Designed miniproteins, single chains, continued (5). Designs and how they scored, part 84

Each design is a single chain, and the fold is of that chain. pLDDT is the mean over its residues in the fold that is shown.

## One batch from the design tools (miniprotein)

Design m18910
Fold by ESMFold2-Fast:
Structure m18910 (fold): chain A 69 residues (1-69)
Amino acid sequence: SMAELEELKKRIRELLEEIKKKLSEEEWQVFEGQLEARERELVAAYLAGEPVIAVQRRFLEFLEEKLNE
């Protein structure tokens, strides 16, 4: 649903801000490279027909794992 997608997008934005606050400049540079690679993978999955909500959940899980390190 649209409401579920908007909630996922909100949580993703909040997690990205929290990760940025936790990491040093050097750690952020490494993570930014990982983030770009993950985003390319997720865009490819979306273009291959995976539902946008499923793609966004996978991105959220990736960010939650990083925040919990």
Scores: mean pLDDT 84

Design m18911
Fold by ESMFold2-Fast:
Parts: structure tokens; C-alpha cells; sequence
Structure m18911 (fold): chain A 94 residues (1-94)
């Protein structure tokens, strides 16, 4: 239903925020302000965020509203929150 769609859209929004933050780290790396390890972690954040977006977009194409789908959507939101926090913490070290 509507709640499932909102969860999936929220997961996509958060994953996109994580990508934007990670891209800032990669820009700082190009400027010599971040370490290679920090750049590698930023790339991992982008890759995981892109997987979250792909999974959420696939669920949006054919929305069934099962209990499993709701748990999956909640898990995607929590994963995306974790990536945003990881990216913010990584930026604080630069």
C-alpha cells in the first residue's frame, strides 16, 4: 500500500544522500585532503547505496504488500540510514 511505497521512496532518498556525501569524500581525495583508505570506504558506500536503490526501485515496479515486503522495505531504510551515518562520520575525520 501507500506505507510500503513511502518506505521504499525513503530508502532511495537516504541512499542518494549517502552517495552525495561519499562523492564529497572522493572529491576531497582528488584534492589530496583524504586518504586512499577513506576513498575506498567512500566507494563501498556508493556501491551499497546503488544496490539499495536498485532493490527499492524493483519493489516499486510490482508492489505486492506482504509482511515480507514490509520487512524488506524497513531493512532497506535501516541500511540506507547506516550508510548516511558512515559517510558523515568519515567526512568528520577529513
Amino acid sequence: GEELRRLLERAIELAKEAIKLAEKILELYKEGKATEEQAEKAKEIIEEAERIIAEAEEMLKDPSDSLEDRFKAIALVLRAIGLVLDAKLLLKKI
Scores: mean pLDDT 89

Design m18912
Fold by ESMFold2-Fast:
Structure m18912 (fold): chain A 84 residues (1-84)
Amino acid sequence: SLREQAEKYREQAKEAHAAGDRASAIRYGGRALALELLAQGKITEEQAQQLIRLSDELARAVAAGDWARAEALGQEIERLLEQA
């Protein structure tokens, strides 16, 4: 189920965060949140895919040390979540 997949990604995000792997924590966390909100009917499939894409780009920016891009992507994710 979507909730079971979200739980799996949430656990992977928590493990990555504990290991200091910020980029992986962002990627897994974004997937967990997108699937949970989709399962609750709070966002559309298109919004869930957009959240996953933005989270992947944010993780890439963080891994590259591109903090200006990371900040801009974080604000975009926050705006998307405010609309949910």
Scores: mean pLDDT 88

Design m18913
Fold by ESMFold2-Fast:
Structure m18913 (fold): chain A 59 residues (1-59)
Amino acid sequence: GPEEEAKLRKVQALVRAGRHLYDVELVSQDEAERRVRAAGRALGLSDDDIDYAVSQAFS
């Protein structure tokens, strides 16, 4: 439903942000992960959704 779709868009945005920080901004993976986790919490995502986004960004 719309709520699940909004959550998926937030997760996908975190994945893109993590990849951008690591690949374009040349931030270390540890720092990029910290920033992605902080952003995910600010977006109201669960720890499980944040962990998924991190795993997708840095797999």
Scores: mean pLDDT 84

Design m18914
Fold by ESMFold2-Fast:
Order: C-alpha cells, then sequence, then structure tokens
Structure m18914 (fold): chain A 99 residues (1-99)
C-alpha cells in the first residue's frame, strides 16, 4: 500500500525534523523536510491526494522548524515543529484510512 508507506515516511520525517530543531540542529531538520517532500511526491504519483497534502504540510513545517533553529528563534522553531508533526500525523492517517 504505497499511500500508507508514504504517509508513514512523512510522519517519520516530521519526527526527525522536530527532534533536530529541538537540539538546534537545523541541518537535521532540513533533512527531515527533504524526506517529507519526497514522501509527498510519492503519494502524488500513487494518486493519494490526501496523503500528499499531509506530507506537504509536514515538509513546510519542517522547513520552518529548520529556519527557526538556524535563526535561534524558539517560537518559529516550535511552530514549525508542531506544523511538521501535525502534517505527518495527517499524512499517516490519510494513508492508512482504507480498512
Amino acid sequence: EKGKEAGERASEAAREAALGAAKGDYKKAEEGAERAEEAAKEAKEAGNEKTAKGAELAARGARRAAEGAREKDASKATGGALGALGGGIDAALAGGAEA
């Protein structure tokens, strides 16, 4: 189930980005953003629009978390991390919604 795998990958990427931002490791958060973007592309190619949307939100949040960590802006880093985690959850739920 490609949509489920893409959703799970987006969720994992969001967690990595949030952990990286929390440690001030903006490169780790940026790597998480790249992984979430790849998951969004895979979901789009699979035709799962909802999973792709969640993964895109995870990628945007991860990018924001990375910027906040780089700028030493705790509010931006936290807001980005929460956005990434929310997008990752949304992607995982959308990918797993067929039962």
Scores: mean pLDDT 80

Design m18915
Fold by ESMFold2-Fast:
Structure m18915 (fold): chain A 90 residues (1-90)
Amino acid sequence: MQAEIERLLRQAEEYLKKAEEAAEKGDKDEAVEYVSQALNQANNLASLGALEEAGEIYRRAAEILEKVGKTVAAKALRAAADKLFAQAAE
């Protein structure tokens, strides 16, 4: 279990890093694609009970989307992160 969570966290971190690099270059479509890949890893983490870790990935993804001007999508991801953090507290 822990090894799988660590693998998913590393994969999400790689995608978030690539998304941030794309955002810095102004490549909005590439940034969105890498954010989507990171969110897939976050959903897998949530399925394994790693809700706080999944929530953190959603928050970081929201910040990247905000940087590329996708403010509505960023708000939706922040709301999703808040729900994951609330579930983790139960």
Scores: mean pLDDT 87

Design m18916
Fold by ESMFold2-Fast:
Structure m18916 (fold): chain A 63 residues (1-63)
Amino acid sequence: SSAEEAARQRARLDEQMDLIEGEIARLEEQRRAAPPSEQPRLDAEIERLRSVLDDVRATKDAL
């Protein structure tokens, strides 16, 4: 059914969001321990993941 398909898709998006949030937290911890020269690279990677997370949230909200 359409409702079951939507529920399954929401569950998949929730799992994807959890994985992305975990990766962001890991990179933020890495950034805190990183030398200043490495921080811009980590900041850029974190920002990319936050953008992906926002896209996943928007996709879920559109269901």
Scores: mean pLDDT 90

Design m18917
Fold by ESMFold2-Fast:
Structure m18917 (fold): chain A 104 residues (1-104)
Amino acid sequence: KEKAERIEKLRREAEENMFKAYQYLKDGNYEEAIKYLKKAFDLVIELANELGRPELAERFKVKQKEAITAIKNKNYDEAKKILEDISFEVFMLTELYRLEVELE
């Protein structure tokens, strides 16, 4: 289905941008880290809405602000943990969706 392809594309693009944000955080390039973090969270918010989970989209907006604030406060380990936690949550959500679509 077209929806399944759209979900997979959003997941892949979110994962790519999350990975770039994480790498820039590790490299001390905080401006680029914030840029890719914003892109990743925008994609994750769109993914949550596509999955019919607007409550998760709102939660991800809060987590985006928390991660950016952590970077601005030089709490880079907290920002990394938020990125890791959200990346894992997105992975689990898309795997659960895949299983639901494959149910006969």
Scores: mean pLDDT 84

Design m18918
Fold by ESMFold2-Fast:
Order: structure tokens, then C-alpha cells, then sequence
Structure m18918 (fold): chain A 72 residues (1-72)
């Protein structure tokens, strides 16, 4: 359905942003990575407002990204 496609696209966008944030942290250091992680959290919150059913999934993606950057 169109709603399921929208949910999938929003989750994929948040996951892509998370992967990019981790990569930026590895290449440019912790401070740059944390700024990118804050952007992932913002996108995750917006996605959760648009598709509440995806809330747990997108917030987990953002939290997992923050955890990975914190290990660097």
C-alpha cells in the first residue's frame, strides 16, 4: 500500500543518515560524528511523527548510531 511504501522510505532514509553519521565519525572524528547523530535523531523524530507505527524502529536506528559513534 502507499502508506507501507512511505513507512519503508522513511525508515530507509533514517537508516541511511545513521550509516552516514557513523562513517563521518570514523573519517572526521567524534565531534563531527555527534553533530551528524543529532541530525539522525531529528530525522527519526520527524519520521515517528509522520508514521507513528515506525516510531520504535526509527528511534532504535538513531540510538544505535549514537552508541556506535560513542564507541569511537
Amino acid sequence: SPLEERRRRLVEEVKKAADEAIQKAKENGYDTGMKAVHEVARKGSEAAREVPEARFEVLKIANDAATEVAKL
Scores: mean pLDDT 84

Design m18919
Fold by ESMFold2-Fast:
Structure m18919 (fold): chain A 90 residues (1-90)
Amino acid sequence: SRAALYARIAELLETVRAGLEALKKNPGKLTAEEKAIVAAGTAALRELSELLEPYAEELEALLRELEAAGLEEAEQYAALAAYFRERAAA
């Protein structure tokens, strides 16, 4: 269902956010746990690129709004995850 797809997209966006936060906190000094989080984020980005193709216009409009609000990358991914999670619940 579309709800299940939106829930999966939200989960993947949260995984990317976690990876970005780990990179920002400790660039060049990642622990084994942080490296695993970053690797998971990279894999999630790859899966998202395939899943989000049908939603490109909707996503681009949201990204422009988030950039206009001055949100940093990790905050943008968190906001997108919340958006898709809300749509999955509807």
Scores: mean pLDDT 77

Design m18920
Fold by ESMFold2-Fast:
Structure m18920 (fold): chain A 100 residues (1-100)
Amino acid sequence: MKKEIEEVKKLAESKLGLTLSDEQAEVVLYTARKLRSIGLVTLSYLLAKKQGDEELIKEIEELKKITEEKAKELASKALGVDPEKYTEAEMAVKLEELLK
């Protein structure tokens, strides 16, 4: 986490001209990770529904809390590949296609 906070601060400064505090960088990182986890669970749910994977649908519907680890596990089951190989842009395109 500490090294990732420094990377967020460097990217904000170089690309946006913004100097972030450690606390602000942590909020940005937390929000981005939370949105990615929600995206992975949503993608997994839509793929499971399209494939008729009733077991995976039930597992997702019974989730009381979304963790990063659980989101990756569900996405690995639904995609059949490591979800870390997908960029945010690739995930967004897949979600848009499944929502049509």
Scores: mean pLDDT 75

Design m18921
Fold by ESMFold2-Fast:
Structure m18921 (fold): chain A 81 residues (1-81)
Amino acid sequence: MILSEEEAKKKLKELLKKLKEAGEKGDWQTMVEIMNEIGKVLKNSELPEEVKLKLEEELLWGYLTGDWEKMEKRIEEILKE
């Protein structure tokens, strides 16, 4: 099912909060599950391509650096436009 831009942004914000909590706890299995859900939201969303690319870049940056707090803040700014 295709998600509207507003529904996608809402789900992404919820998933980002969970991803940050899992990352801070070192809960690798939960992080993988949340990242998979984020990927599904992005794939099935009406978000502009440019926004999707920026979100994917910040998710990759968070994964590589482990700076989940900074990743969340950067993605929240992208979702504000």
Scores: mean pLDDT 79

Design m18922
Fold by ESMFold2-Fast:
Parts: sequence; structure tokens; C-alpha cells
Structure m18922 (fold): chain A 73 residues (1-73)
Amino acid sequence: ATADELAEGVVRIQYAVHKTVISRAPEEKKPELLREAIETLRRLAEKLKESAPLAAKVAEEYVEELEEELERL
């Protein structure tokens, strides 16, 4: 596997963990958990930008999805 493929795997697992936690949370806690997930993935994207740019882009796409979800709450 390439460095990008391995990093993408990590990004996808991180996203899946956040989505699972959010889906099982009470409605009142969802905005807070969404904000935490957005910040975590945004930081991960920034960290990966130079070494794994494709994985960083996937993380940025997940941030956009979560931001849209937060707006719909």
C-alpha cells in the first residue's frame, strides 16, 4: 500500500468512529459531537496535506459532509 492509501484508511476509520458516536448520541449532544469531529478531521487534513495529499482531500470532503449535517440540525 502507498503512504496515501494507508493514511486514507486511517481517515476513513476516524470518520466512521465519529459517525458511530454521533448516530448513537442524544439529539442534544449531536451538535457538540459534530463540532468535535469537524475539528479533529480538519486538523488531520492539515497534518496530512504535505505527506498524503489524497488522504488529506478525503478528510476535507468528510469535513464538508459533517458541516452540512451540522447546518441541517
Scores: mean pLDDT 85

Design m18923
Fold by ESMFold2-Fast:
Structure m18923 (fold): chain A 70 residues (1-70)
Amino acid sequence: RLEELAREYEATGSLEKAVEAGRLLGREAAATLPPELVERLLALPLPEAASEVERAGLEAFRAALAEAAA
């Protein structure tokens, strides 16, 4: 599920998919993503979040991806 949401976010740029992925993320879950996908997602510009909740979800998602990439 997490990898599917991450790939949908990469393909569509959907803020909703990125926030949903962030809500499902733990450190171990992010580590299951392919390294190439993690690198590509980190290279994408941050989508504009409409709310503080959405922004927090995006920041959590990005932080987990950064930990997985390290």
Scores: mean pLDDT 68

Design m18924
Fold by ESMFold2-Fast:
Structure m18924 (fold): chain A 76 residues (1-76)
Amino acid sequence: MVEEQVARVEAALPDLPEESRELSRAAAEGWRAASQIPDEKKRQELIDRLREALAAGDVEEARRIAEEAKELARKA
């Protein structure tokens, strides 16, 4: 569940190096925004992209995905 993934990431933040904390924080923000999207297909697409950004350590892409998720949640 997206909310549980966000909670898991947030719980780990204090124990991570600063670089990893920034990435995890961006990911948590993206997952939280995605969870507000009623469109199941769009929600899953954003979550999948966010997982890829996390795996790549791409903070910039994670932030970009979070912004996109917020836009879609606002339009819902």
Scores: mean pLDDT 70

Design m18925
Fold by ESMFold2-Fast:
Structure m18925 (fold): chain A 92 residues (1-92)
Amino acid sequence: MSKEEEAEAAIEQLERLTKGLTEKMLEAAKKGDLAKMQQYYDAGMLAVQQGLEFGKSLNDESGKKLEEQAKKAQKRIEEAKAQAEAIYKEKQ
């Protein structure tokens, strides 16, 4: 696989994981499950860290694109965490 194909596969995986984890985190918040909400947040942050490290290891333009997508994923997960906390507070 080329570095570009490896980076594209990693971006797709990161986007898929970010979407799934943010949806599960919001659902956990609606159910009042703080432990699950934290678990999904932690899993998302781990995926972001792995994406950033892999992007840096590629040391090329495709790696920079992966790093940029990982930073966007981090922002989305943090925004979802804030929304989940607001939902949880309203469900008290």
Scores: mean pLDDT 84

Design m18926
Fold by ESMFold2-Fast:
Structure m18926 (fold): chain A 88 residues (1-88)
Amino acid sequence: MAKELAERLAAAVEANDREAVAEYLAALEASGDHGLLAATITAMMLRGIAGALSPESLRNLYLVMGKSEEFAERAARAAEENARRFAA
């Protein structure tokens, strides 16, 4: 199940289907397979797609990866600042 969700997430990323990416990511989080979720998120970050996620989603992803709440909040804030700089 969780592995199938990770494959669907990867396919959605390749298709640039933002809605499907968010849906499969939430399903992976709910599955409780934090190891597979963490590996999938790491792969997404390495592909530079983590920046396309909302700051809230990015914060939640870091929390699932076992990072502290402070680290997750700082990462989300940095993503917001980067998005703001590009928009401004």
Scores: mean pLDDT 61

Design m18927
Fold by ESMFold2-Fast:
Structure m18927 (fold): chain A 80 residues (1-80)
Amino acid sequence: PLSLESGSKEEVAMFHYGLGMHYLKQGDYESAIYHAEKAIELDPDNDILIRRGYLLISQAYEKMGDLEKAKYYRKLAEEA
């Protein structure tokens, strides 16, 4: 059984990032964005995770055809 309450916020954030990548691969872009945003919220001091999360969100929006949001999140990734 999973025991998420015993994991660190950093571990849970990485788990959400992994789920985001999984959903992006499946074409579930809304779920990919949700999990990437959760990863960033849970570990806001992790520059590498923030960059990866914003890049994932950017790719999801690009796949959805929202090129303006894709560019916006790509810029956030570069600034993190």
Scores: mean pLDDT 81

Design m18928
Fold by ESMFold2-Fast:
Structure m18928 (fold): chain A 74 residues (1-74)
Amino acid sequence: SEEEKWKEEARELFGTKEGLEKMLQQKKEAEEFLKNFEEKKLPLTEEIKEKIEEAKKIIDKVNKIIEEAKKNGA
């Protein structure tokens, strides 16, 4: 599958399969945090703003690694 192919490429370029799976888990948790925040309609406190920015940075970082792996693996 396409997912198996880029995971193999990412494993060779960016470390172990376990390391890749941990990055994907961090992205998933960050995405779920943002979704839960939007659904709960919580007030935007400074602490929550910082957590939102941190979550977005994690998502962006992991996405960039995945895109680089896909480009190099293609």
Scores: mean pLDDT 71

Design m18929
Fold by ESMFold2-Fast:
Structure m18929 (fold): chain A 88 residues (1-88)
Amino acid sequence: SALERLVANLEETIEEMKNAKTEEEFERYLNRALGLLEVARTFLPPERAAELRRLLDQMLAAKTREEALAYAERALALLRAYVAEQKA
């Protein structure tokens, strides 16, 4: 599905964020992850979309690379859980 492709792209983008050697490279992948999450929100029911929006806001407000990564990982977990629920 389109959402499963977005989840796969988000997984790859988060790994790129973890492996980034420079602040510029990290910001590039962070912005990609934010864009993927905005699109992913459109596939979710309202309550899950609101939860994902809160994680997006926390990623934007993050003061450290480690904090931004933690929220990105939580957003990925939310999307994976939702995809799994749809297949059950």
Scores: mean pLDDT 88

Design m18930
Fold by ESMFold2-Fast:
Structure m18930 (fold): chain A 94 residues (1-94)
Amino acid sequence: SAEEEQARAQFERAVADAELLIEEARRAYPDNAEVQALIDEFRARVAAAKTLPPLEALRALQRAIGEFARRLEALVGREATLALMSRVGRRAHA
């Protein structure tokens, strides 16, 4: 269906954004064990979302990204998290 095709396209973009987010977070906090553990958990959730039907995959990935951002904010603060998300956005649209 058109909805499934749209969900699949949005999921592919969200996966690309998630991969950039993982890369930027790893570079920003290479020596922070709690952030590295959070990244590993997020990578597992991204992999799990890929096994779901398109609409469910998109919803699961969007929830995982939101949870990652909230938990990162708790570890490193709001300003640092927003700066990292801004770098990801710039790379995604470069």
Scores: mean pLDDT 87

Design m18931
Fold by ESMFold2-Fast:
Structure m18931 (fold): chain A 58 residues (1-58)
Amino acid sequence: SAVDRLLALAEEYRARARALREQARETGDKSLELEAQILEGMAALLTAIANLLRKKES
């Protein structure tokens, strides 16, 4: 379903954000921290959209 696809994409973005934060800690590159924050925000929005769709499907 569209809900499952959105949640899967959100989990992928969170995983990528975690990897970027780890890389930022190793390299000291603050731009990677910003990229991780953006991906976390996108994941939160995707999760919110999925939750709204779930309520409409019921």
Scores: mean pLDDT 85

Design m18932
Fold by ESMFold2-Fast:
Structure m18932 (fold): chain A 113 residues (1-113)
Amino acid sequence: SALLEEVKAYLEKVGALHLFSEEAIEIITEFIASLPEHLRSAATLPFLLPHLIEAAIMLKKGASEEEVIDYFTEKLKNPFELTVLGDTLDLKKIDPEVLRRAAEALLKAIERA
């Protein structure tokens, strides 16, 4: 996939490729591919990756999918709100199922915003 190669190239360029499992890269690529056409680029990743990580942390801490969707729907309406990233997450330690659920929740929030 051209998009998968673009995502890998971006992560390598920023020195972050080693923080991601192959499955995590596939999930992130599928997430980008599911975005509205104007956002379907690896160039979108620096903006959305912090939100995807925050969504995964919320789910890991026991937040419901609905709580995550509502949170990001409000957050994405105000592009000037500072995103405070929680504790640094090693994405290799995130369950791929939790990362998929985070991506699905963030997609729904983007569609509502």
Scores: mean pLDDT 74

Design m18933
Fold by ESMFold2-Fast:
Structure m18933 (fold): chain A 97 residues (1-97)
Amino acid sequence: DLEAELAEARAYVAAHLRPLSAEERARVEEEAERLRELLLRAEELANDPSTSEEERERLVREMRELHAEISDDPARYRLIQLLAALRLLEERRRAAE
């Protein structure tokens, strides 16, 4: 059930953001936004047959750089991934309205 999975993801994000300081929360939100933007760009490039090899290589490099920055803490990495995914889904839902 997709709605149950989304509810669980939202609950996880809320629970893990709540105990963070304002500074820590801002960093997680910034990293989640960077990941969301990269995921959106990846979707755009995948759907564009005119995408150059250089543009694809640049995206892969930027994704690797972000992964290296955020992958040291698995729990924090999961929080960032879920937050980015939830924000991307909400943006798609708003665009569909």
Scores: mean pLDDT 80

Design m18934
Fold by ESMFold2-Fast:
Structure m18934 (fold): chain A 85 residues (1-85)
Amino acid sequence: STEEEREAFIKFLQEVFKLSKEEAEKFLNNESEEAKKKVREKLDELNSIDETKLEELLLEEQIKLYEKQGLFEVAEKIRKALEKG
C-alpha cells in the first residue's frame, strides 16, 4: 500500500541520511528545512546538486528500493513519470 511504501521510504531516509523518524516524515511532507539540509549535505559529498535534482535523486533511490522489494510495476511507473517531466 502507499502507507507501507511511505514507511519503507522513511526507513530508507533514516538509514542512508541519518534522519530521525520525525525528520524523515517532515522531509517527505516538505515541512523541514533541517531535514532537507541534512539530505543535501550528504548528497553534496557525492555531487554538488540543487533541491530540484535532490528530489530527482531521491525518486531514483526510491525506484531502486521498490525494485529490491520486488515492486517492479511501481518502480516502472515512477521511472516513466520522471522521463515525462
Scores: mean pLDDT 65

Design m18935
Fold by ESMFold2-Fast:
Structure m18935 (fold): chain A 99 residues (1-99)
Amino acid sequence: MKEEIEKAYEELKELFDKYKKTDDPVVQFYLFMAIFEKFAKEKKLSEEVAYAVAVKFLREYLGLDEETAEEVATTLVKMIFGEKKLTLDEIEELAKKVE
């Protein structure tokens, strides 16, 4: 599990850095959301690994506090694994937490 999380985290960082063209934290957050869903599905991450990778990326790479990172990761994982569909308004509310 730890090796799977670290490997996925490094691959996600490389993919994000490839597409990152801005230092705007809100734009970086939207980029993360767009990349992460595709990344998790293509890499066939389990819900547990996807959650752990999302929390780690949001905290260590984007600099969010633990509570905000866990809330965002929980919502994204529920969306990706089919428990909930997010509206644009809900996505906008999450983006406001990264400001």
Scores: mean pLDDT 76

Design m18936
Fold by ESMFold2-Fast:
Structure m18936 (fold): chain A 68 residues (1-68)
Amino acid sequence: SMDEELLKSIVRQFRRWLRQHPDTPVSERQAAVDRIVTSLRSMGFPQELIDKVRKQLLELIKEVEKER
């Protein structure tokens, strides 16, 4: 579905951003998730999609943090 493809795209782009900015503090990474969520909300995306995006991006931060 379009929502699943958008979710995958956002996760892929965020993972790339995390890899390009390895020294970014966890607080700044979490703030980036909040900015993405706020942007999606302002664009009128469904709450269910926004919740899935937030969950997957926060989980990705935890996964990358384990590599430090």
Scores: mean pLDDT 84

Design m18937
Fold by ESMFold2-Fast:
Structure m18937 (fold): chain A 100 residues (1-100)
Amino acid sequence: MEEEKLYEEAKKYAVKAAELTARGEELARQYYKKGDYEKAKKIQKELSPEIKELAEKANELLEKLDEEKREEVEKEAAEAAEKVKEEVKEEFKKKEEEEK
């Protein structure tokens, strides 16, 4: 019960940190491709504090879990990150179609 709650909280923060990191990196990459270096730099600067806070919370919780549970959380966070990267790519693809 206590362990399951710890697992769910660790997963929540790890997934959020991974998703926000993935979104920030892909957004920066897409803006770099368009030559909008100011937006790319802004994204990194604005998201870094939140990512750090979420990652620190996730790490504190993950250290209290056994190795198997940590690996499960890391896998789910990685899958969530991949999904967010795909969503950002689709958003930019739609934007290009709307302009032409």
Scores: mean pLDDT 81

Design m18938
Fold by ESMFold2-Fast:
Structure m18938 (fold): chain A 89 residues (1-89)
Amino acid sequence: AKEKLLKLLDKARAGTLTPEEAREAAEEVSKSEDPEVHSLAVGTMIELSVENPEAAKVVLETFKKNREIEIEKAKKVSSKWMVDYLEKL
């Protein structure tokens, strides 16, 4: 999961990231119980919003589908902005 998120950022910076790769990475994050993976996903999401807004949108839509699970994960890593965002979805 962590390696896939880092690869996602590398591809976004290189301009080779596809929406499918962004969605698959977000789905893998949603299935992970590791709070560190969720924390890394938050940082990845912020950077994707700058490097590739379309990929960021795909990641957010995936988190929206798994909203309740993602809210609980965000609470464990004390990510107030992610909790606030997900609760508004």
Scores: mean pLDDT 68

Design m18939
Fold by ESMFold2-Fast:
Structure m18939 (fold): chain A 96 residues (1-96)
Amino acid sequence: SEAEKKIEELLKEIEEEIRKAVNSTDPQVQDEHLKRILELVKELIELMKKENVPEATRDKYLQRIASLILQAYLITGNPKFLELLEEIEKLYREAK
């Protein structure tokens, strides 16, 4: 569906921003990518809510994002990735 395509495009953009954050050697540039990830995840949560995406499917997408961010933390050692995870978890709980 059209909504499904929009969700897939947004997920792809989120994954690409996580990759860019991991590959950033400049802390300021990394912080800008972390901020962009949060904005995109907020947009994804609201889009899934608006389109009445089943909770199980929403959980699957958010678990995928959480796993990628945790992997980013393990690669970089930057605790800001854990802070990002905490904020995403809070946003998702509030949206339920």
Scores: mean pLDDT 88

Design m18940
Fold by ESMFold2-Fast:
Structure m18940 (fold): chain A 81 residues (1-81)
Amino acid sequence: SELEEYFNEKKKELEKEVEELKKELSPEDAQILERAFNTLISEMEKKLKEGTLKTIEEVEREIKTIKALLQHFVKEELERR
């Protein structure tokens, strides 16, 4: 579907951003970030499959939320060690 194609494109963009963030972290913290990312993406994929996300605008909003959560996680949980 168009919605799934849009999500897959944005997922690839997020994967690139996560890989760049991982380069700035210890191997242990990089693994924690990757697990957090995989959890958030899995929850979003579930919402798409269940029809909770129905429009491109809703997918865009969810992606922005995931980006904000990942940035917060790096800044507050990982960078303060």
Scores: mean pLDDT 80

Design m18941
Fold by ESMFold2-Fast:
Structure m18941 (fold): chain A 96 residues (1-96)
Amino acid sequence: MYSKEQLELLLEASMYLLAAIVYKLTGDKEGAARYAAKAVEATERALREAKREGNEEALRDVLELARAVAEIAEEVGDKETAERARRVAEEAERLL
């Protein structure tokens, strides 16, 4: 079950991911990279909160978001954000 804090972080990450996808689709790679970076920051915070609460459902959502952020970051050429997102996904998967 989500705490209010976990839900807000997951929604924030999802909204930034959607913005990154929209910017990518419109050809704005810089905008896409910027929002992918914001998405990974929110996803990293969501991971920390899910770990504190021991919330497996939140960990699964973090894993899914992190994988999506990694894909978008790679497609846009932001290797640093992609590596950060992959680390979040690996940690979330390890904790499940």
Scores: mean pLDDT 85

Design m18942
Fold by ESMFold2-Fast:
Structure m18942 (fold): chain A 124 residues (1-124)
Amino acid sequence: SLLENQKALVSAGAIAAARKGDKETAEKYIERLKQLLEQDPEDANLYLALGVAYAAMGKYDEAIKWFEKAIELDPSLEARAYTVLGEVYEKKGEKDKAIEYYKKSLDINPQNIRAKELLEKLEA
């Protein structure tokens, strides 16, 4: 549908701009994500996209809030959220929480090379 295509495009745009360090473009896409959430406040994937974008921008407390909301609405998103939550807690200096989330990610997907490498570096 047109709405689903808009949600996917806006989510991808927010995450891409945030990861590139384009703060102005990322903030514009984040505002569009929030407008889409006003139309569909139970869309867990939009909250996941907000979490990833805020994490990429270094806004860690906002990222955690949005990931928690995404998982609350759709627990199947845990696998996608836990590795990024681990990285967020590592950036906040909360090593024990980072380790906890990397382990939770590996419990869901034991073949997650990224989570395994990040966990091994923290336990070295």
Scores: mean pLDDT 88

